# Ledger of designs, part 54: designed miniproteins, single chains, continued (5)

Each design is a single chain, and the fold is of that chain. pLDDT is the mean over its residues in the fold that is shown.

## One batch from the design tools (miniprotein)

Design m17861
Fold by ESMFold2-Fast:
Structure m17861 (fold): chain A 79 residues (1-79)
Amino acid sequence: SPLQAAYDAAIQEVVKATSRAHKAEEAGNKEDAIKAYQELIDALQRLLETGRALGLPPHVLEDIERMIEEAKKKLEELK
């Protein structure tokens, strides 16, 4: 279904953005880290929206919400 495809795409975006964010932080590149964490937040929000629409269990949605909050805290620390 288009919804399942969107969810799968969001997972791939989260994995990619997470890797990019970690590498940018390790390198001390604040500009790249900020961009990567913004990308990660956007991808996690899409993952939450599509996961909710797919009827994923509450504990999975709560984990995604926690990841969004952790990424937001990281972004604020970098500013």
Scores: mean pLDDT 89

Design m17862
Fold by ESMFold2-Fast:
Structure m17862 (fold): chain A 94 residues (1-94)
Amino acid sequence: MADLVRRIREADALELIRLALEYIDKYEKTGDPLHARFAAVALFRARRKAEAAGDDELLALVDMIYSVSPPDVREIFDSLDEESVREFEEEVLK
């Protein structure tokens, strides 16, 4: 889990989108709420990186993925801010 958190922190926006899609797929197969949380966190960080870069194409891609995500992933995403993402990352590093 610590390695996955490091990947989410260091990854570029496209890699974060790939991780979000991977964990959405895992969540759909397993129902594990931790997979839903990883998907939401990866998508949140992808959105923030796209915003910082001014990349409208990446922002549109993030919004599309959000719109087709499972309701649980969307609810987690909607609850996330910089502090809650940091707290989750600290939790999985413990």
Scores: mean pLDDT 79

Design m17863
Fold by ESMFold2-Fast:
Structure m17863 (fold): chain A 94 residues (1-94)
Amino acid sequence: SISDYTRDVPRSLRDDFLTALTTMIDNYQQGKIDPSIFPIGMSTYIVMQGRQRNIPRSDIIRALRSVRRVGRDLNIPDDFIDSGIQRAIDYWKQ
């Protein structure tokens, strides 16, 4: 189930994350999103929403594990997943 990806996501973010994830997976499977864009988009979403909700940084970093699990299940290269997660973290430092 797609809800299995929410296990590392804070409860306050889970429903919105699940909605965003469903839309992103559908767009990716339809070829509307490149493999490199999916991890960047999902990681940036988690960081942005986590910050807006005053979620602790450690919980936001933990939630980014969900991007890795989803990306691997979609056969996205690890380099794209790692790059996307790192870019979202670097955006937060600015």
Scores: mean pLDDT 86

Design m17864
Fold by ESMFold2-Fast:
Structure m17864 (fold): chain A 74 residues (1-74)
Amino acid sequence: SELEKLQKEVLELIREAIAADHETLLKLGEKYADKVEEYEEALNIASEEFKKELKKIEEELKKKRAELAAKRAA
């Protein structure tokens, strides 16, 4: 399904972002944003369980970005 395909693509981008160094994370951020826009459309009809799983992963990514921002501010 389209939702399943988008889930796999978004999860792969998030995994790369979590593992990436600072430079790679910035590049992946652009791809992630594009995929999130596509995914947001699909989420209108997605199951609650799937939405919860993605939200947890998004929060993990946000934590990593906040950590990098804090290190830059120091």
Scores: mean pLDDT 64

Design m17865
Fold by ESMFold2-Fast:
Structure m17865 (fold): chain A 77 residues (1-77)
Amino acid sequence: EIEELKKKIELLERARRAAEAGDLEEAARLLAEVGGGSAEEALAALGELPEEEARELTVRAAEAAIKLAEEKIKELE
């Protein structure tokens, strides 16, 4: 549903901003909410990486997911 995809984009935008601010815990929580996974597992995976790399990876992942969701909305309209 378009409404659900828009909500996912909002969560992904928040995750991107949290990661840019260095709040990887909040970013992991928001990404887990979108993906239906565990925030604890996402945080553990990010914790294996240096902070700068974890932040950059999270920002890129959120941006890619936003683009995919936007393309999906375009297809459904």
Scores: mean pLDDT 76

Design m17866
Fold by ESMFold2-Fast:
Structure m17866 (fold): chain A 62 residues (1-62)
Amino acid sequence: MVEQERRSVEQALAWAREEGREEMAARIEALLAAITDDARNAILADAEAAFLLMEAAIEKLE
């Protein structure tokens, strides 16, 4: 998995938890799980796709 994308998702999750934004935290957790589950090869091939998925999840929640 691409380290930078994973780190960005983890940072967003930590922030959402600090702010008490449980719905955002849940969405970020679901995104992380989905990425980890099927996506090792896909993420390694296209790091930008992982980042866009995370941003889309956060934007939809906001």
Scores: mean pLDDT 64

Design m17867
Fold by ESMFold2-Fast:
Structure m17867 (fold): chain A 88 residues (1-88)
Amino acid sequence: DLEAKLSAFLAKYADEEKELNAELEKVIAEKPGEGEREAVERVYEFFLEKLDEAEKENPELKELVEKLKKELEEIKEKALKELEEAEK
């Protein structure tokens, strides 16, 4: 199962993800509004990089990675739009 293989690959970065989330909470606290936007962009970049690494090490995951990248872009755009609406 390609999905299980990708999940196993990403599990190697669970501690890094936890550390990133802790740092982002501090960024949000330090810069209300702007920090939330930075948090969305940094989370997007983090997962995009890990998906690129997964595809590079496991070319079989290419189609799944492309699908997830599109989903990440949609999630990012929606999150940024919601933040812009909340700041008004």
Scores: mean pLDDT 81

Design m17868
Fold by ESMFold2-Fast:
Structure m17868 (fold): chain A 74 residues (1-74)
Amino acid sequence: STEEIKEKAREDIKKYEELLKQYSDNPEIVKALQEVIEALKKLLEEPTEENKEAVKRKEKVALGKIVEYEDAKA
């Protein structure tokens, strides 16, 4: 439902804001995480399948950058 999509988006924004604090020293990860948060805010205003898919695409990019960053440190 629309309410379930909005509630999940609000919780996801909180989670990505926490990741922003964790990766604040990495500008590329910060930028990618900010794009996820912006996409989630658009989903909150317009809970469409298109906006939901946009969030998933931005999440994949941000999480991929985090994995690459952590792998480079190991």
Scores: mean pLDDT 87

Design m17869
Fold by ESMFold2-Fast:
Structure m17869 (fold): chain A 98 residues (1-98)
Amino acid sequence: MFEKLLEEIKELIKRAEEALAAGRLEEALEILEELLKKIVKALNLVKTEEQAEELLKLVEEALELALRLARLATGELRRRAEEIAGLLGFLRGILKLL
């Protein structure tokens, strides 16, 4: 289950990068929202330091994408991207303590 979630997270990261590169900011936000949900599910399955380290790398990639979206977006889209970035930053902090 954990490995399957990591695979799904990696695919969502790739799709978010593609959406951002294409200027599809609303699509990128929807992908990042789904990505956040899967990261939270994966965090609940972490049992080892190795799993925490693998998930941490993906959380850092997702955080960079959310920050890029926030920089490119305006209004409500920016606010939602900033909220996702904040939550990812918090999850990154938790993983660093494990």
Scores: mean pLDDT 88

Design m17870
Fold by ESMFold2-Fast:
Structure m17870 (fold): chain A 81 residues (1-81)
Amino acid sequence: LPLVLDPASLELARALEAAVPLARADEAVARAGAELKAAGWDEELAVRLYERALGELAATAGLRASVEVTDDRAVVRFEPA
């Protein structure tokens, strides 16, 4: 399922990129990937783990992250916490 950023969240996504070093983002994704592999590949679980990883990173910038699954895509949104 393709991941798409909500255009209304673009400025908040830029703030997150400025606040979070790339290495921390890579670590969060690696942890989520390891957990997904241990549980077996499941697309719904992958979305939930990605949402959790984004939420952890977003919290460091004072933001909340959510992922909404539609019929053909998963939409990533950021909002102030």
Scores: mean pLDDT 71

Design m17871
Fold by ESMFold2-Fast:
Structure m17871 (fold): chain A 78 residues (1-78)
Amino acid sequence: SPLLERIKKLIEEGKKEEALKLVQDFMDRAVAAAKVSPVAARMGIRELKEIQELFEKYGDKEGSELAKEGIARVEALL
């Protein structure tokens, strides 16, 4: 995923705030899409789970918790 590659690069460059902003922006779009499409909801959950795993791999609790919040918000719409 181009988004995952971009987030990974930002984490590796120490640009944590920019990485978290990309996650927040994606999460908000995924929630909006999930309201009108169950397929978009499932795709958003998959991407957010990969984002969660990426932040967990780097030991970033704030990023992993933000992704978990996004998953919960999208799952509530299924």
Scores: mean pLDDT 88

Design m17872
Fold by ESMFold2-Fast:
Structure m17872 (fold): chain A 86 residues (1-86)
Amino acid sequence: SEFYKKALEAEKEINKFIDELAKKYGLSRDTLKKIIDDIRAAGLPPSDETIEEIAKKYGLSPETVKEIIDEYFKKQKEISEKYGLP
């Protein structure tokens, strides 16, 4: 399936970006994935209150959480568009 192949390539690129983003902010891959999952669970776009709660939970500044979220979701959109995925 061409769709399945594109989905796997997209997942490979996003996983590489997760590793790069984690390294940039001095976080483990697991911690960064938990931050993204918490944001998704709270709803997009996140409220300032949600960002502050997540920042406190992971020992980060709200500004750092905003930067991580902006970079991650921008890259996810770019990858989805590149591979023609929803």
Scores: mean pLDDT 85

Design m17873
Fold by ESMFold2-Fast:
Structure m17873 (fold): chain A 85 residues (1-85)
Amino acid sequence: DLLEELSKLPVKEALMIVLEEMLKKQSEKTGKEVDEEHYKKREKIVEEAVNSLSEEELRILVEALVRRLEGTPVEEVDAFFREKL
């Protein structure tokens, strides 16, 4: 289980890994390669999140992203976020 493995890692590393997996899934669906600029933008998103959210909120974000990666609709992930935050 990806979420269980990510829960064992530092939250910043867990967030980086789940975002990387999301980029890979998007690349598979669109047939477009993820370029270096996309990785740099994701790193900025991670930095912003780490500076803005508590560790508990970051863990909720990781779980929400894992749910999205596993095929949960965005509206259900958004509802999960609103419930937990």
Scores: mean pLDDT 73

Design m17874
Fold by ESMFold2-Fast:
Structure m17874 (fold): chain A 82 residues (1-82)
Amino acid sequence: NQQRIDQLQQQIQQNPSSGLYNQLGIVYNQQGNYDQSIYYYQQSIQMDPNSSTSYQNLGFSYRRQGNYDKSRQYADISISLD
């Protein structure tokens, strides 16, 4: 929902974190906006390259977008980090 997105964006402006970007990605994914979901999971990974959760979520978003090659790639990275 827009209210949750606005709240997360405000928190990111105050103190950005990998977890906040991951949460924003989850909200966009729930809305079916996979392009924005992918973008924010990538921002999460840029801040924390060891976030197995963000790689897993990125893989799920690519799968829902129909990009099975990238979905598999990021799922494998997530498993290697766990």
Scores: mean pLDDT 87

Design m17875
Fold by ESMFold2-Fast:
Structure m17875 (fold): chain A 101 residues (1-101)
Amino acid sequence: MKEISEKALELAEQALEIAEQAVRVGASRDILDRALDIAMRALSLAGKEILTRLIGIVLRIIGLIFDYELNPPPLNAAATAALQARLDALEAQLDALEAEA
């Protein structure tokens, strides 16, 4: 149980890093949506001890989405493709984690 919560937090932190990189390098908006989905799914696996940290991560990603909508960066297709591959790997890890929960 503790191991599931710790892994969920790790996946959510990686999703936040991908979201921050997406805003910085000009990846497509769908990268942010997928990162938010990963963080929200991780939140559903959270134990009480990490709940506040996961809520913080979700709110940070929402803030990044809002900033992206107000100040959209020039799109970079290569950066989008690289971040999509990273999200695919995180989603596979999250699917495995949810199956064990």
Scores: mean pLDDT 85

Design m17876
Fold by ESMFold2-Fast:
Structure m17876 (fold): chain A 80 residues (1-80)
Amino acid sequence: LLEEAEQLIQEAKELIKEVKDNNLSPEEMKKKLAEVYELMSRAASLLMQSPSQSDHERARQLEEEFKKDTKEIFEKIKKL
């Protein structure tokens, strides 16, 4: 479960990096953002199923990081 959550987090971070580092079309940015939403949602769900309080804290930290990253992507889409 935790290994699966970490893998999903890593995949989401790589997609965010692709959107930030590349001159993608608005359509491609929206598609990758949708994939990020799915991956982060699944990762947070898995972390919240853990009996560990530290895993629950990590889920909350991911939610805040995700809000920050998605805000940057939306601002980038608006400028196109």
Scores: mean pLDDT 74

Design m17877
Fold by ESMFold2-Fast:
Structure m17877 (fold): chain A 72 residues (1-72)
Amino acid sequence: SAAEDKELGEKRAEIGKEVLLAAAEYYGKKAEVEVTPIDAETARIKLTIDGEEHVIEGSYSDAHREALKLIE
């Protein structure tokens, strides 16, 4: 259902944000992370690293992988 898809997307976004913040801390980067679910399969990640803003949209897996590359 739409409600179940929304709940799943919100949980995925919350986990993604925590993982990206932990990665930034591990690599000694100053980062701000906002993960916004678009639907059950796709999200928008707004990532600010050392004052530079990046916006990534795609599947949770692909967007997360690209965000990690920017943090490393």
Scores: mean pLDDT 82

Design m17878
Fold by ESMFold2-Fast:
Structure m17878 (fold): chain A 88 residues (1-88)
Amino acid sequence: MLTPEREREFSELVRRAVFDFLRTYGGLTDDADIEAAVRRIFPDLADALIGDAVLSYDQSIEALLRLAGLVAARNDAEVTQHVQELIA
């Protein structure tokens, strides 16, 4: 179990990684398109990622694993490195 401050920091890093991936590497700039993508890719986590909700440690790990799969599927080493920097 992380401290509340650490859990919040980790949640913020995960949210930034997801939205940065969609905006910078996914080419999405419209809020509606970004929201639709989040709901499609992270259906169980969409409300927490789109809103101001803090992800639990387990939810953050699930989001990171799904994001890693998307990065691998796009076969982009720069995206993978950037996501790792945001998470680390």
Scores: mean pLDDT 71

Design m17879
Fold by ESMFold2-Fast:
Structure m17879 (fold): chain A 88 residues (1-88)
Amino acid sequence: MDELQALVDQLSPELARAYLEMLERIGREVEEWHAQNPDATTEERIQTFEEIVNRETKRLQEQHPEQRDLLTRIRDALIDYVREGLRE
């Protein structure tokens, strides 16, 4: 979490707002998917989360190509954070 927060703190205020809006969209899509797939395994949940996060991150990277590397690092940290939380 600390690593993810430190990376997010490097975003400009405008990009930080866009990133938070992206997280809200990801949260809604993941919640809707879980509601339709109540018997999904932990592995399937992680895979679906990763697919949604990758798609949404790519969209932000196309809008902010100068921050592509930072957005990739934020994506990787977010996915790692969720995987660690679900592993326990």
Scores: mean pLDDT 81

Design m17880
Fold by ESMFold2-Fast:
Parts: structure tokens; sequence; C-alpha cells
Structure m17880 (fold): chain A 100 residues (1-100)
């Protein structure tokens, strides 16, 4: 159902945010950068939940914004790659749900 699909996307997004918070602590990512990452994730998720048919598009846009932010803020490559893997995982799992 659409309601169940939205709930699963919200749960996956919460898990992604928690993983990002742990990575930010591990790699000493500045708090202001972490807050901007979370804001991008929350905005992309809200757009996806408001229009589930375009969820893939909004999540891809979210990922692109994250990559751009990390590069702009000179986040070290190792930390940036770890964060990017979380978003690739989120996108992959949401796409699996949409194809079901």
Amino acid sequence: SMEELKKKIEELTKEAIERIKRLAKEYNIPEDVLEEIIKIVEEGTKKSLENIENAEKYLQEMGKKIVELLKKKNIPEEAAEAIERVFVGLLTRVLELLDS
C-alpha cells in the first residue's frame, strides 16, 4: 500500500540520518556541515513523501546536493566516501521498494 511504502521510506531515512550522525562523530565533521546534510536529507524525504511517484528523482537530487556540499566544505575523501555510501544504500533500498 502507499501508506506502508511511505512508512518504510521514513524508517530508511531515519536509519540513514543515524548512520550519518555516527560517521560525523567518527570523522570529526563540523556540526554546521552535519546540520546542512540532515537538512538536505529531510527536504528530499519530504518531497519524496509528498509525491511518491517522483521519489527516485528527489532522492537522486538529494544525493547530488550532498556530494556537492561535501566537496564545497573540503570534507576529506575517506569521510566523504563513507557518507556517500550511506546515501547510495538509501537510494538502492528505496528503489527496491518502488519496484515491488
Scores: mean pLDDT 85

Design m17881
Fold by ESMFold2-Fast:
Structure m17881 (fold): chain A 96 residues (1-96)
Amino acid sequence: SDLKKRILDLASKIKTVQQAIDAIKSLANIDDRLIRMSLAAGIGSQIGKGGLQAFQQLSQSDNPKISSSATSASWSITQGLSMEQAIQRIFDILSS
């Protein structure tokens, strides 16, 4: 879908762990759960294992939008998913 392509394009622009941290924190401002969780999962896969510790720390946030997004990012890394696979999997779970 056009939405999946936009999420892929956004996630693909994240090149550093610091950019990923900043992006996950900014997801607190996105009310759409499908967009928030799929973008978070895509960012996780884009950065990979180097981001895992940072996302695990963010998963302890008192902000539920940040903690759930960080958990989604960690999940995509631990499952070994590509960006496309991570985004598709979240769409399959949340858009059904």
Scores: mean pLDDT 89

Design m17882
Fold by ESMFold2-Fast:
Structure m17882 (fold): chain A 62 residues (1-62)
Amino acid sequence: SGGEAGRRGAEEAARRGNDGAGAGASAIMHTKDAGDLVGARRGSEAGARGEDAEGVAKATAA
């Protein structure tokens, strides 16, 4: 990929990895811990809740 495709792919890959990779890795050791990892990542990315909302909005807008 290049330029626009690279940026879009990176953001989407990060989201997929954020939701899947954490759960997968944790599930191998602790299925309970998988939910904690996935939840924390999702919250910081989509629902900053006024902590890093500026950074998130900038990343998604770009």
Scores: mean pLDDT 47

Design m17883
Fold by ESMFold2-Fast:
Structure m17883 (fold): chain A 92 residues (1-92)
Amino acid sequence: AAPTPREVAQAVIDAFTATLSTDPAFTPEQVAALRAQLMAILNSAKSPQELLDNIRRVMFDFVSTLPDKYQGYATMFVELVIATMRAALEAA
């Protein structure tokens, strides 16, 4: 069976947080807190648009806490994650 939009969104969240966990600049607590916020949004969102808007806000809020040298790369990565999630939700 094809994965559901929820399963795709969860896989994207899992891949994103796994990528962050490989960087020693991020504590396990920071990564776990971000993942918990993203999963709470996934579970509470009433529409695909609400999901995308809330995920984008939380991810960019996280990027704003990073040192300036990482913000450009992190912004590009967040936009890629959002685009991937949007494409998956629109395909459903």
Scores: mean pLDDT 76

Design m17884
Fold by ESMFold2-Fast:
Structure m17884 (fold): chain A 84 residues (1-84)
Amino acid sequence: SSEVERRIKELEQRLEEVREKAIEILKKALSEEEARELVNMGIMGFLSLVREELEKVLSEEEVEEVLELMREAQRLYLEILELE
């Protein structure tokens, strides 16, 4: 339906906005390419591979903001999958 298509588009737009916000913060510690790769791996990639490295460069508040943004991105991604 057109309503489902519109909702998916709105969620996809919000997902991109959340991902780009996380990338902007991560660019303080990583290259843009590395930041995009990390965000694409999702929250489990962040927690298992790079959190300790990032904590050396980013403030506690910035690390917490990135984690919250990545949790929000995961929620949005799952909602999109449920509608497809």
Scores: mean pLDDT 80

Design m17885
Fold by ESMFold2-Fast:
Structure m17885 (fold): chain A 58 residues (1-58)
Amino acid sequence: LDDDVRRLSRQRGMSPQQTQTAIDFARSILNGDGNRAGRLSLQYPDQARVAMEAVRRS
């Protein structure tokens, strides 16, 4: 999962900090933490999109 998020983030030109946010979002989805995932998707929509794509590949 983390490797998929890092690869997709690099392809989209995201910073290391933005990549970390996408990883945190992906983990929130996998852990079933809908409240955290919802907050992150509102604040960081591009990072949320990357995270959702990585989760679909896992």
Scores: mean pLDDT 77

Design m17886
Fold by ESMFold2-Fast:
Structure m17886 (fold): chain A 81 residues (1-81)
Amino acid sequence: SMDELLEKIERELLQHIAALLRELRAAGASDATIAAFVAEAYALLEQTGKELAKAKTEEEMREILAKTKEQLDALRARALA
């Protein structure tokens, strides 16, 4: 169901953010850099939640997940630059 997929996507996005945070810490990112990444990641999750609420199919939800992961990866890349 779409509700079960929504819960899975939310869990997967939080796990992905946790993995990116571990990478930033391992790379020696400052507390300020980590705080900025967390703020931007959660703002992105808020926007993603709004898009997921408007999705009409499970395929659209999976596309939103993939796009959000790419955007989170881009945030991590900018933080490490």
Scores: mean pLDDT 90

Design m17887
Fold by ESMFold2-Fast:
Structure m17887 (fold): chain A 95 residues (1-95)
Amino acid sequence: SLEEQREKVEQELQEYLASIPQSVLDQARQTLQQLIDNNDTETLQRMVDLARRAAELAEKDPLDVEKVKLAVEAHLAAALNRLEEAERLVRELEE
């Protein structure tokens, strides 16, 4: 059933999110803060646009664990200012 698939997807995503090292999350926060401090609004806007696009693509197929994981990777790449990587991952999500 869809309910059983949702529960399985939620468990797999929780395990995946728990596997992300705290150091990666800390680096993302530091990167975002540096861009804010430098008033680099163009880079921040591009990061937000890429993260938003990844989220929109994941929401279209929320039961596809691989797509949701890819969306999380795209979001992290964007937050780390790895814009070329984030754009590549977003393109993979669009396939």
Scores: mean pLDDT 76

Design m17888
Fold by ESMFold2-Fast:
Structure m17888 (fold): chain A 99 residues (1-99)
Amino acid sequence: TGAEEIQQIQDIINEAVDQALKEVEKETGISSRDFPLLSEEELEAIYRRIEKLAIERLTEKLNAAYPGAEKLISAAVREIKGLVAVDLRRLIELSREQR
């Protein structure tokens, strides 16, 4: 049903973001706990990388599970971009308060 499909898509989105974050932590050696200590430029670079990896993983999984569902994939990509923008904005504000 539509409700089960929506939940599965939300789970895929959350997993894609979580995996991207873990991969960026490994690549940079920087724990997400230390993100508020970074410069605005460093935060933007890190979150741009998280967004890219999350979108790549999400798009691959959704293309495999729902071939031809372009609007669904577009909506899920938009949700990832929104989540990344909210987190980045919050961390930039925290970083500015510590200066």
Scores: mean pLDDT 82

Design m17889
Fold by ESMFold2-Fast:
Structure m17889 (fold): chain A 74 residues (1-74)
Amino acid sequence: VEEARRYAEEMVRHTEQGDSEGAQRYARRAALAAGLSDDEAEGVGRMARMLARQGRVDLARGLADWLVQQAEQN
């Protein structure tokens, strides 16, 4: 849980900076730490990249909360 939370926080931070590559990388790591499959983690990474490009920090925070919830369930 703590590892997924830390990567999810990094994803949000990179989204705030407009760093789409960093947001994608940390989103994928958070998803894997949350127990998601490689395919699911890739999808989450692509979503985070789009959110960072669009500057949608609020949605990135929602994604981070969801990733932490997934980690707590697995």
Scores: mean pLDDT 85

Design m17890
Fold by ESMFold2-Fast:
Structure m17890 (fold): chain A 68 residues (1-68)
Amino acid sequence: MSELAKKIKEILESYGFKISDEQAEEIAELVSDPNITLEQLAEKLMKLLGLSRGVALTLASLLLQELK
């Protein structure tokens, strides 16, 4: 697992979300794209974690602020 994926997993677990190493790597790949939008990351979080749009947008914003 990459260092970025480890950080993402730790951040999500701090907010109560248990994710697999594979899910963390998928999110890390998206965050590593310099052209990633807040909405694209939020859509992935909605799909992976079953979050509502509002919660996913908030979490995506926190991840982008913390990692970029």
Scores: mean pLDDT 79

Design m17891
Fold by ESMFold2-Fast:
Structure m17891 (fold): chain A 80 residues (1-80)
Amino acid sequence: MSVDELFEKSRELTEEARKLAEELLEKYDGDINAEIDLDEVKKLVEKYLSGERKEKLLEAIKDAKTLGEVLEALIKYEKK
């Protein structure tokens, strides 16, 4: 997924998911191919999401290796 395609899809995200995506992009300097620290990503998910939404996203990203994979999960599960 390109950064431009990600920005277009971010308009369809919930407010919490948009803020999470923005903080992730800042943390990894916009590099969608950056290898993530899964523990740090989980802390950010817990900061913005709660309950079933949090559990569903954490399950979706459990095997994620890159920022792009995390952002794709957000787009899939956290649409308006």
Scores: mean pLDDT 79

Design m17892
Fold by ESMFold2-Fast:
Structure m17892 (fold): chain A 80 residues (1-80)
Amino acid sequence: SALDEVDRLEALLEEALRSPALSAEDREVLERLLAELPAVRAEIEAWEAAGRHELVAQAAAQLAGVAEQVRALVAQAEAA
């Protein structure tokens, strides 16, 4: 579900922010993304309550895409 994707992204961001390889700029971007997740969760919960299933599905796909980008960013930082 989209809420499961929020939980996975939160855990991934917390893990990523523990990496000493992150630049200060990348760290700031990931910290801002983590700070935005409570608002994203509240929006998804509101959409689920309203039966807006298409918006929930789109949110799940977008969150999964963001998680893939975060993984790629950390992998690139750690390879440098």
Scores: mean pLDDT 87

Design m17893
Fold by ESMFold2-Fast:
Structure m17893 (fold): chain A 58 residues (1-58)
Amino acid sequence: MDAQVRQFVAMVRDIEASTGEASVFLRNSTSDDDVMARVRRFVDVSGLDISDLINNMQ
């Protein structure tokens, strides 16, 4: 789980850097720990698998 969450955060940051647009996960985040906590909460609430989120970012 932790490695997958870190991978997802890295992909989101790469997209933000390339587009200049803050994602919903990064919009108000000041640290990686904050972003990871937000992603975990989103996964828990939505019932989505983190692997599916990573794959959908491709």
Scores: mean pLDDT 62

Design m17894
Fold by ESMFold2-Fast:
Structure m17894 (fold): chain A 55 residues (1-55)
Amino acid sequence: SLFEKQQQVGLFASQSRERLRGVADIATAGKALGLSNQEIADQMVAYVREVEARE
């Protein structure tokens, strides 16, 4: 659900300033492109997975 995705992203963003900035940049870019809240949340979850896979 959108709520579960938002919780996952929120926990990730709370862990560091860099993680928060990455999530915020996705939100800003998504809004500028006219993406829905669901589409933005999907992009954020993909970002979370990419960053965690690199660490």
Scores: mean pLDDT 83

Design m17895
Fold by ESMFold2-Fast:
Structure m17895 (fold): chain A 93 residues (1-93)
Amino acid sequence: MEEAQKLLEEGEREKERLRKEAEESSEDEGKILLLEGEIKYAELMEKAYEALAKAMSDDPVKKREAEGKAALYKSAKEGYEYIKKQVEAQLKA
């Protein structure tokens, strides 16, 4: 529980930090930084829900819910990585 909570809070702080850096960057660099923020947030959320699932080993329903959330954030991360790759290719063209 406590470990998962720290990872959730870290993810929110890191996303906000990268958002502020994006605002101070060029338009193209800002777009990449925002996507990097979303990727990092999703990665930390995946880890947070994996830790929560491990902590909920005595509750099969809550464990499955946490595992499901971890899987959703893993998919979100992969989606943002794909979008970032497309944006980077477009900026280099």
Scores: mean pLDDT 79

